Designed miniproteins, single chains. Designs and how they scored, part 38

Each design is a single chain, and the fold is of that chain. pLDDT is the mean over its residues in the fold that is shown.

## One batch from the design tools (miniprotein)

Design m1371
Fold by ESMFold2-Fast:
Structure m1371 (fold): chain A 147 residues (1-147)
Amino acid sequence: MLEVREATEEDLEAIQRIEEAYSQRKSLVSLEEAKKVFEALKDVTLVLVAELDGEVVGFLEVALVGDEGVIERLAVHPSYQGRGVARLLLRAAIERLRELGIRRVRARVLASNTQAIRLYESLGFEVVEVIENYLGLGTVHVLALDL
């Protein structure tokens, strides 16, 4: 069954594998350092995992900044894409952020990532800013959703 829950320290190895599979790059951070960062940031970061039949197949990370949530990462393992996993993670995050008293959610998405932009817009996010030449990566759309 496909489910979404808050991540634990035990999920960090699966999260690193998904990020490596998604980005086609190896993590520069050891699993031990990732666990230290996770523990240090637990009060200011919401991390959700999507699990299918005991396997973590996607994750979402949100930085908590006052009354705003900033979506820092959203990835689904390539073999599980197209199955609504990212949509399920975003819906669970929106609900969880409302329970935490967050009033607005933001995401930064490359303008070339039309699939991600359409996913966010289909959940009620609107483009609120366009940043040209963001960190040398090209044009970024800032999307926001009021909660």
Scores: mean pLDDT 90

Design m1372
Fold by ESMFold2-Fast:
Structure m1372 (fold): chain A 72 residues (1-72)
Amino acid sequence: MEELLAEEERLLAEAKRLSEDPEAREIIERALREARERAEAVYASTPDREEAERRAAEIMLEALRRAVEEAR
């Protein structure tokens, strides 16, 4: 989990930098919005909070990776 959190922090910092460009910001915001909807579905279907948080984090991390690559 810690490795995923560290990567997420790095990607969030890059996303913040890219978001100074309005076009890049729209790409990132759209991808994260869609990922949040998927993460919310995981919380609704997963009774174990720790497992739900882990799966949601993986969804958000993958979406963030893709959004950062697209926004470059």
Scores: mean pLDDT 78

Design m1373
Fold by ESMFold2-Fast:
Structure m1373 (fold): chain A 61 residues (1-61)
Amino acid sequence: SMEERLKEALELVDEALAAGASGDEIFARLAELAAEWRAEGVPESEILRVLGAVVEHLEAQ
């Protein structure tokens, strides 16, 4: 579900930030996650909504 994918993406971001990853490294990991979701047949509209929410979350921190 979109909610589960949002949680997965946010957990990835939080873990990467805790590990001292750069913004470029975080975006690279998110791009890999999005590519996996596309390979699994997740609609592009859902992927874009999740990534948009993650970007808003990062901007609010």
Scores: mean pLDDT 83

Design m1374
Fold by ESMFold2-Fast:
Structure m1374 (fold): chain A 59 residues (1-59)
Amino acid sequence: DRQQQIEQQKQLLLLRADAHLQGADLNEEASKSFPEKYSALAKKNRKLAEELLKKADEL
């Protein structure tokens, strides 16, 4: 039913957000050695995670 579909959609969005947060953390760690290469990737992954979290909250 609708509630089950919404819950499943929220869970998928949260899982995707978590994956991007993990990616951001890894790229942020790598940016300590190569900031020019990994700093932008860390920031991009964090923004994507924020968008997914916001979308989950709006469901």
Scores: mean pLDDT 84

Design m1375
Fold by ESMFold2-Fast:
Structure m1375 (fold): chain A 56 residues (1-56)
Amino acid sequence: MDYILTVNGKKFKVKLENGKWVAYFNGEKVDEADSLVDLEIKLAQKFGSPVSSEKA
């Protein structure tokens, strides 16, 4: 199942690949994590807050 993470107004497409959550922005892989929560934390550290998630 795909998700959209919105981080400081930026929308990232997120999907589960080989047991890892991977974030894409404008078609490019920007980060990955072992959990969706860890990915949200990584993206917030890089791009700012707030962070929200929705199903794609």
Scores: mean pLDDT 79

Design m1376
Fold by ESMFold2-Fast:
Structure m1376 (fold): chain A 89 residues (1-89)
Amino acid sequence: SAMEEAAQQEAQEVGREALDAVQQAGSQLLSQDQIDAQAQRVERRVKELATKYLGLPEKVAEEYAQGFRDLLRQAMDAARAAGEAARAA
């Protein structure tokens, strides 16, 4: 259906944005403020997708989005650390 196609497209876009953020954290050595801003932006989009397409209650969608934000933050921190190590070598 058109709704399923839209959901798939938006999910792929959020996934690309998350991967891009991880890559930028490592390659550009993003500051902690920049990492926080990227994680919060993706969190908002995940919450919107969960409420719009999955029909999750607001609180559940918020908790899900927060969990995703925390995982993304960890991935960006790891990528940044790897980027620092690569520049030191």
Scores: mean pLDDT 85

Design m1377
Fold by ESMFold2-Fast:
Structure m1377 (fold): chain A 56 residues (1-56)
Amino acid sequence: SEKKKELLRAIGEVLAAIGDILDLELRGASEEELEAARKRLEEAKAKLEEAAKKLE
């Protein structure tokens, strides 16, 4: 179903965002880059919450 595909994509986006943050921290990235990555994670989490609500 489209709702299930949306949920799986949202989960994937959250996992990718976490991976990006970890990679940036390991490489000693700038605060500017880390802030942008954290913002992307918050956006991904919001999308996941909305996708999960559609399955209720």
Scores: mean pLDDT 86

Design m1378
Fold by ESMFold2-Fast:
Structure m1378 (fold): chain A 71 residues (1-71)
Amino acid sequence: MNSDKYKKALDLLDQGAEALTRGDADRALELVRQAIDLAKETSSGAYHYLGGLAGSLLGGAVGLRSQQERA
C-alpha cells in the first residue's frame, strides 16, 4: 500500500518545512533525508515528485541561512 508511505513522506516534508520556517536548517535537512528514504519504497514517479519537494526545502534552508548572514 504505497499511498501510506507516500503520505508519511509528505508528513516528514511538512515537518521539514516547519523547521525551515523556524530557521532550523539542520533539522529540516534530516527530516528531508528521512522522507526521501521512505519515498524510495513508493514508485519511481512518486519518488521523483517527493525528491522535488525535498530539493525545494533544501534550497530554502540554504537561502535562509545566506540571507540571515548578510542581514
Scores: mean pLDDT 75

Design m1379
Fold by ESMFold2-Fast:
Structure m1379 (fold): chain A 94 residues (1-94)
Amino acid sequence: NEEEKRKIILENLSKHVSPEVAEAMLAILTNASDEEIRELLERAGLSPELIEAVLRAKRGELLDEEELRELMEKATPEERGLLSVAIIAAERNS
């Protein structure tokens, strides 16, 4: 299930996202260090607020529904993808 989800996400997203975003997504899915993920998100051009939201989500810190909605509304499609991947990764670790 997780392996298939990872392949589907990467195959589809790598056609439509920058290499930096694809690398950040892979790092989140493979449970890379917060330091490595932060560096990749910075290279992908995310705002500090979105970087912290992704890292919080990856660590299993639940974003409330209002906070998540506001972040998604401000985010680009690539940034929404990164937030979604971080949430999925946290669910696996819970």
Scores: mean pLDDT 75

Design m1380
Fold by ESMFold2-Fast:
Structure m1380 (fold): chain A 97 residues (1-97)
Amino acid sequence: MKYEELLKLLDEIESILREALARGEVTPEQRDKIVELMEKARELARSLGDEELVALFDDIIATVKRLPELTPEEQRRALEHILDRVRAAKLYVEEKL
């Protein structure tokens, strides 16, 4: 099911975000990987007709792309916010299974 695929993508994104937060920094490779996985998640959400998920994923992508422009303190808050949003999306997707 497409929601199962979406959940797997969100699980991988959450894992990367947890690692970045534990280290206090996000590498360029981690940022690129998060964007790649989020773009795939957005395409799946669009194919499901879930406009709210598409909007959520677009917001996360925009925030991740802006991380290099932020101070270390702002980056940490942004990463925590993104992680909370990803966790909320996972709960929402799990209810659709």
Scores: mean pLDDT 84

Design m1381
Fold by ESMFold2-Fast:
Parts: sequence; C-alpha cells; structure tokens
Structure m1381 (fold): chain A 86 residues (1-86)
Amino acid sequence: MTVVVEASGLTDEQKQGLLTTADGVRANGADVTVTEDGTTLTITASGVTPGQAMALLGAAVDVWANGGTLTSKVEGDTITLTVTSP
C-alpha cells in the first residue's frame, strides 16, 4: 500500500508534525520520499502497513482540524490525502 500526503499552507509546527510522522513510518520499514517547498510538503510512503497509513491520515487530520480542507482519493493500492491549512 502507498500513501501520498499533499499538504499546503502549513505552519512550522504542522510541517514538523508531518515530518516526524514520515520519519516514524520510514523507521518502521516503509520507503518514504519527502519534498518540501516553503509551506508545501509532499510525503510519498510505499510499503506501508495499515497502522502506518492510519498514522499518516492522523497527521493530515491534525492539519485539517485547524480549519483547513481535507480530501482523500483511493486509486488501486494508493491513497492520496490532500490537506490545506487556511
């Protein structure tokens, strides 16, 4: 299973939270690629377990909880989470 998190409008704290989650997923054996551009962060995690996928979803939900927008798209074995902070 592959999880992609596309996050924009991030505060420094939100960005650190997503990066920390990505590092944890990588430490547990998933292949993780991170691309950072200002307040935008894209995390691609491949070979994730259901628990690792839930951790990435939780991190995206934490960004959304600050009044942003969260959408999800499922295509085959890939889940894409798009989250925007206001």
Scores: mean pLDDT 82

Design m1382
Fold by ESMFold2-Fast:
Structure m1382 (fold): chain A 95 residues (1-95)
Amino acid sequence: SGMEDIDKAVQEFKAGGEIVRALTEDPDVERAAERAVELLQKYPGAAGWAVGILKASGLTEAAEHLSRGDQALKEGNVEEALEHFRRAAEIARAA
């Protein structure tokens, strides 16, 4: 592993933060879910970082839905992923 692996990890961490911001702050839940799909397709390792941030913030149920959505996305089920990410956003905003 070289500097490229470190740069990849930093980009995945930043993408994870952007996913959390979208799910917690974007007033459009559907847009937030679509942004999560976009970022996870571009940065597959971002899910672990986003889940970690949500759990550290006490948003455990939102983190569980993010994990389920990521799994659905990896299985090629974009529709199921979007449903989970919408649910994660709704839970995160209700807390």
Scores: mean pLDDT 88

Design m1384
Fold by ESMFold2-Fast:
Formats: C-alpha cells, sequence, structure tokens
Structure m1384 (fold): chain A 69 residues (1-69)
C-alpha cells in the first residue's frame, strides 16, 4: 500500500543518514529526529494518502542532500 511504500522510503532515508560519513553526530541526530517525527506523524494519521507520504520522503531527502552537498 501507499503507507507501506512511504514508510519504506522514510526508513531508507534514515539508513542513508546513519551510514553517512559526511555528517557530524549532531547533524545526524537532527536529521534522524526529523525522520522519526515524520514516521510517527504518518502512523497516527489514517487519512494520509500515498502522495503525502511521497512528499514527506522527498522533503527529507532534499534536506539530507543539502546537508551533504
Amino acid sequence: SGRDIGMQQLNDVRQQIRNSTDLSDSDKQQQIDSVDRAIRGLSRTPSVTQSIYQQGAQSLQDSYQQTVQ
């Protein structure tokens, strides 16, 4: 389902942040906190559509990319 796909993408971003060698520990914590907040929000919002999950994942990816160049 769209929820499962969105959750997988958020987890992929989380793993990308964890495995980054370009981020400081504090930057990793801030980015992971953002992902965890998004995951919790989506878990508590039954009316969230697949497109909203996709947009959330994209925003987190964009933030991560800006931090690592």
Scores: mean pLDDT 71

Design m1385
Fold by ESMFold2-Fast:
Structure m1385 (fold): chain A 64 residues (1-64)
Amino acid sequence: MSLEQLARLVAEAVADAPAEVREAIVAAVKGGDLQTALRLAREHLSEAQVAGLEAAIAIAQEWS
């Protein structure tokens, strides 16, 4: 699985987030820093958006 594909799924999961927050999360995912991506999501996004991000990461990791 590519980090670029995961970043695309993550961007979709956080599409309703403010652009600056979304860009920071996507940049962290592209860099392979999933811990930073999840931390930013938990600090700035709703519980539903965090769950969406966690699901996107799980799907991408399971089917790689």
Scores: mean pLDDT 76

Design m1386
Fold by ESMFold2-Fast:
Structure m1386 (fold): chain A 88 residues (1-88)
Amino acid sequence: MIEEVSFELVDEKGEVIKGKGILNTETNKLSGEGVNVNTGEKFWFSGNYNKEKKTVSGEMVNLVSGEKYSFSGNYNEEKKELSGNVKK
């Protein structure tokens, strides 16, 4: 099944990136788009969901600079919300 999910990630500077994505629960693939709410910079997310641990991990790419970051976090299946952290 394909689920629409919301996400909130926090970087090492404490800046918040919010967005929406799609989780495919058959392939455990996650993708979506987010915005740094402090700077307005846009990012693309792609990653994987570990259903047994209810964790997510992957990469995000700044759509202007092309810089890549890693993200990791937890997924709440009842709320369809992903929360976590971003690292360079």
Scores: mean pLDDT 83

Design m1387
Fold by ESMFold2-Fast:
Structure m1387 (fold): chain A 55 residues (1-55)
Amino acid sequence: AEEEKRRLAVARAYSEILVGADRQKVLEDTAKELGISVEEVERELERFRAEHQAA
């Protein structure tokens, strides 16, 4: 489903940023891949980060 593709793309973006990739470029590439805005990618990434760091 589209939800799974979106989740995988966000997870990949998060990993790429973690290893020192250009944040802005990763956000733009992910937005283009998913057909959504950069703002939506940023919100998804923020949510993913919060879930990853939740204790």
Scores: mean pLDDT 77

Design m1389
Fold by ESMFold2-Fast:
Structure m1389 (fold): chain A 56 residues (1-56)
Amino acid sequence: SAAEEEVYRRVYAAAKSGDNAAARAAALEGFQRHRDVLSEDQVDAAGAKGAIDAGG
């Protein structure tokens, strides 16, 4: 859904900027607002992808 994609984008962007605390905050905020719709694995993947893209 558009809401899920927005959360994944925010987590990715924060992780890519090198701000792991902001990435975790964005993930928690997303789960709080969209409980049972967000995939924890996809949120983790978005954060990991952002961190990788920050380093290369």
Scores: mean pLDDT 79

Design m1390
Fold by ESMFold2-Fast:
Formats: C-alpha cells, structure tokens, sequence
Structure m1390 (fold): chain A 68 residues (1-68)
C-alpha cells in the first residue's frame, strides 16, 4: 500500500541519517536539524520518487547542511 511504501521510505531515510551522523560525529542538534529536513523531503516526494532517488537526494541535502 502507499502507506507501507511511505513508511519504508521514511525508515530507510532515517537509517541513512543515523549512519551519516555517526560518520560525521554530528551533535544532537545537527542530527535533529538534518533528520527534520530529510523527513520533510521524504514526506513531499515519497509518492513520486524511487527509494534510490530519494536516498540519493537525502544524502545531497545532508551534505549541503553539513557545509553550512
């Protein structure tokens, strides 16, 4: 179902954010800001993008936020 697909996308994106935060030794505040931005993107695009496309864009968003 669409709900199951959105849940799977959200779960995969959160796992990616956790791994990214671990690799880059992010603070809790940085993690929360990054997770929020990524989850907002997933909510907006889960029905239009593949999981691979969503995760690739999530990584780009995280890289952009880290560069700030």
Amino acid sequence: SARDRRRAMRSAALDLVFEYAREHKLSWDQFKAMARRVLDYVAEHADTLSEEELLARAREIMDELLAE
Scores: mean pLDDT 83

Design m1391
Fold by ESMFold2-Fast:
Structure m1391 (fold): chain A 96 residues (1-96)
Amino acid sequence: GGAAALEAARLGAEAASAAPGLTAEVKGNTVTITLPDTEVGLAGAKGLAGGANASPGVTAEVKGNTVVITAGSTAEGGNGAAGAAIGLAGRAEEAA
């Protein structure tokens, strides 16, 4: 159920929030990641969304320097989306 996916998304958001220059928030099965408001941060947001959308059971939307990642109703989808988002966000931070 949705509870397992929500828990996985929360753990992913906490890990992302520990990264310098990144903020993550969980709403249901959705993880919102905010990158630095810079040219590199905006490019990183597009890269994050592209990587997340390539993963089965996840969709991603870019809103400026913010990426909204929605995981499918499974815990595996939630864990995959959160892990991919954290990895890509880390690359964006390194580039900034």
Scores: mean pLDDT 61

Design m1392
Fold by ESMFold2-Fast:
Structure m1392 (fold): chain A 68 residues (1-68)
Amino acid sequence: MENLMELSRVSVLLIAGAVAKVTKDYKKAIEYYEKAKEEAEKIGTEEGKRLAEVAEEAKEEAEKKLEE
């Protein structure tokens, strides 16, 4: 299943973003979440769409922290 590796890649990017967010590196977190969203959208499945939404929400939270 071709999309399994893509889903794994998105998961790794989401984890990397979360780690950056916890360490308050919000710019790095935004970069990882943006990449996660792009990769998730490329999957073209309902699962990919769901992960893209999660990545977008996480990115928006990180952007709000950066703009304080």
Scores: mean pLDDT 80

Design m1393
Fold by ESMFold2-Fast:
Structure m1393 (fold): chain A 90 residues (1-90)
Amino acid sequence: SKDKEIEELIEKAREAWEAGDYEKAYEYLLKAIELIDDPALREAALVAVRGMLLKAEYAANPQPEIEEEIRRLEEEYRRLAREIEEKLAA
């Protein structure tokens, strides 16, 4: 099932992230996101993954512009997460 494939890809992404292979982790997360049927969940997941990648970049080379971009993505993610929660509570 797609749900099982998504879980397997997320687990592979976690393993790659823990190994410090952020590029591979990002690739697995993007593949998992493509399998999400709900457009709002897919968009929220994509924003979250972009935030994770920028946080990794910021940790390696701190720049004010990257910090600001991370903050914007976190705000966008919180907005999308609220919309999803409201949809699921309906």
Scores: mean pLDDT 76

Design m1394
Fold by ESMFold2-Fast:
Structure m1394 (fold): chain A 80 residues (1-80)
Amino acid sequence: EAEYTQIENAADKKQASIEFVKKKTIKGGDKASVLKEQEEAINGIANAKNVEDFNKQIGKLEGVNNKIKDNEVLKKAFEA
């Protein structure tokens, strides 16, 4: 039960991350590299063989999202 709840939560987190990156990268200047990293993370999540590998791939996707957030949102927040 706990394992399934964790996997379900991770899947929802993945979907939210995809929507966030989709919104931000469409207007991004160098979107190709970011989309490539996102695609690789998504494929890694889909091909994960266990919970540890799944969490590692989720972490990679979160890293991409944080990179975008820190560069665009946090920078603007600190300048304001």
Scores: mean pLDDT 58

Design m1396
Fold by ESMFold2-Fast:
Structure m1396 (fold): chain A 65 residues (1-65)
Amino acid sequence: TESLEEGKKLLVEKLGMSEEEAQEAAEAIKNKDYEKAAEIVEKAGKKTGNSEAASEAGGLLVAGS
């Protein structure tokens, strides 16, 4: 639970995603739609050029679910 919220926070603060987009990524992982979640996180990472933050956020979302 805490890791899931921390992952969403990183997506918003480090990757410039909206809270809505971060929530969509978290919901995708909860639904075991890892392909969709990975696509959302990778897209944000490419847009910001911050692959480290994208990888960290993805790991926290998966760990929290």
Scores: mean pLDDT 74

Design m1398
Fold by ESMFold2-Fast:
Structure m1398 (fold): chain A 59 residues (1-59)
Amino acid sequence: RLQELAKDPRVAKALELALTDPSINALAPTPEQIARLAREAGVSPAAVREALAALRELL
């Protein structure tokens, strides 16, 4: 599931930003963190939530 979502370069960028920014808790992101990731990656907040949910299933 995560690998399929990461085929979109923008979703992959959002995941990279979430994993590399120490202020972002990928397991329990705030709405502000989701909005920031969506803006930086150029995707919708819903797409960021879906990608982070898939990441949480691996953790």
Scores: mean pLDDT 73

Design m1399
Fold by ESMFold2-Fast:
Structure m1399 (fold): chain A 80 residues (1-80)
Amino acid sequence: GKEENIEAIRRALEEMSDVFSEETIRRALERAEEALRETEDVEEGRRRGVQSAASSLMEDGVSLDDVSATSRRIAERLRE
């Protein structure tokens, strides 16, 4: 469900805690959670969650390589 998808995104972001600050992770998670809660379709919600987290990280000045790595981790967690 949506809560399980939010937890998966949180776990993926926490795996990057040596690269990202706690505040950067919090902002990315908040935007992903909002996207997931606003989307009725589960698969579309997953895609929007990944995109929203990535957008938040880019706005915080995270490198494209780290955004790409994090987006991959989130997508993998959401498929498990």
Scores: mean pLDDT 80

Design m1400
Fold by ESMFold2-Fast:
Structure m1400 (fold): chain A 60 residues (1-60)
Amino acid sequence: DELDKLAEEIQEAIKKGDWEKARELIREGLTLEAKKRGSYDEEEIEELVEALMEEIKELE
């Protein structure tokens, strides 16, 4: 399960404070999920990545 593995890797990256890796994994996960649902939108994914990264940074 590609999405399951990405979700676990995102959580691990966040736990380790690896924000750059978390950002890349979040973008990849959102892209895969959107493609599987047939609602792929690059702008929406980019906005979601930025919003999630801002929230993750709050966890510092």
Scores: mean pLDDT 74

Design m1401
Fold by ESMFold2-Fast:
Formats: C-alpha cells, sequence, structure tokens
Structure m1401 (fold): chain A 90 residues (1-90)
C-alpha cells in the first residue's frame, strides 16, 4: 500500500541519516584526537577540515530530508553526539 511504501522510505532515510551522522562523528573524533598532539598550524588545518565535514553533513541531511523540523532533529542528534565526544576527549 501507499502507506507501507511511505513507511519504508522514511525508515530508509532515517537509517541513511543515522549512518551519515555516525560517519561524520567518527571522522571528527579522529581529527580531535590528532589536535591533542598537533602544533598550532596543524590544528588550524584540522579545524578547517572539521568545518568542511560539518558543512558536508548539513548539505547531505538537507538533501535527504525535506521537512525543516526533521532536518533540525537530525542536526540536534549530531550536536548531542559531538557533545559526548568532546566530554570523552576532554
Amino acid sequence: SAMERKEKEKKRIEEEVEELIDQAVERIRALLEQMKTADKETRQKIYAEIVALIRELDEKIRSLIKDEEEQEKALEKFRQRMAQVQDEIG
């Protein structure tokens, strides 16, 4: 039915978004760990890379999710995951 099709599509999008967030969080975690032992110049380069990754994630989420409220929920999940990473890293 049309309802079953919409539910399957929604679940697929939710799974893709969660995977994108997981991948971005893992990449940023690795970069933040590198920053601990990096000099000032290298930290600036890593920071630029983190900013680029966040922008790429935002663009992909907005491309996959058309509803603004659902976009904000996905971005909030990412922010919460990043807060946990920062707490773990110190």
Scores: mean pLDDT 86

Design m1402
Fold by ESMFold2-Fast:
Formats: structure tokens, C-alpha cells, sequence
Structure m1402 (fold): chain A 60 residues (1-60)
């Protein structure tokens, strides 16, 4: 099916998170995720994935 804005946002967020975590930049990873939460307040799918990744980052 067609790629929508939500799928693009989630993919970009996951990529930025992965890059930051690979470099040991947990604080930078959390900042990226917080910006996605603020930018996508009305998008439950982006909100859910961002919160999941925040918990994952905090558990490391």
C-alpha cells in the first residue's frame, strides 16, 4: 500500500534513535523521541512507538 506520513515519521524516528544509541548518546536519543512526541501530539501511533523507545532507552 502507499506509505503515509505516519509510517515515514516512525521510520525516521527509529533511524535517529538507532544512530544515537549506537554512539552511546542516550540523552540525544531521548531528546529526539521527546521532539517526535511534541510534534505528533495527535498521532497515537507515533506517540505509542516513541514512548516504547523511551522505556527501552531508559532500561539500558
Amino acid sequence: GPIDETEIAIAMMRMAYAVAMRHGDVEGALEVLEKYLERNKDNPEVQEEARRLIEEARAR
Scores: mean pLDDT 82

Design m1403
Fold by ESMFold2-Fast:
Structure m1403 (fold): chain A 66 residues (1-66)
Amino acid sequence: AAATLLAQGDALLAAGQYNSAIALYEQALAINPSNLSAYKNLAAAYINAGDTDKAIAAINNAQALA
């Protein structure tokens, strides 16, 4: 379920495991591509991983859904 993947991604993000969190958020978005929270948390994970370009893309996707 997308909610379970988001919760696991959030736990990994909190633990500083950014690449693993990114993978779980991408899986959640594959199940529910309109999940605003997944894009916002994906952007945070990319920022922390140092991938500013992908973070901006995720923010833009979140704004398009809002």
Scores: mean pLDDT 82

Design m1405
Fold by ESMFold2-Fast:
Structure m1405 (fold): chain A 60 residues (1-60)
Amino acid sequence: ASEFTVSFANSLKAIAAALSLIGDFPNVSVTLDGNTLTVTSSGDATQVAQLKAYLEHLSK
């Protein structure tokens, strides 16, 4: 499993991102703390990199 953290511009964006991950990605666990989302994935390195890039794009 791989873990990474993404900080969002505001808490609503972080909540929206967390909900999208829970709905679409069964191999992902998320913890939300204000504007910060901690993601744990059981996917391979490529899947983790793609998820991280996607969330970093949404963080703006």
Scores: mean pLDDT 77

Design m1406
Fold by ESMFold2-Fast:
Structure m1406 (fold): chain A 55 residues (1-55)
Amino acid sequence: SSVAEAGRLARQAVAAIRAGDLEAAARYMEQAVKAGDPVIARVAEAEVRRVLEEA
């Protein structure tokens, strides 16, 4: 479930980046961190970074 939540937040962050809304993307990443699981936060962060590198 935590991994699924990280994936959901990562997809929302990616969608925000593609829309040019970096503030929204940052908020989704902050939500992952505040979930209290550093593993899910790192997964979400890695996905966002990967998309930014590919752009």
Scores: mean pLDDT 70

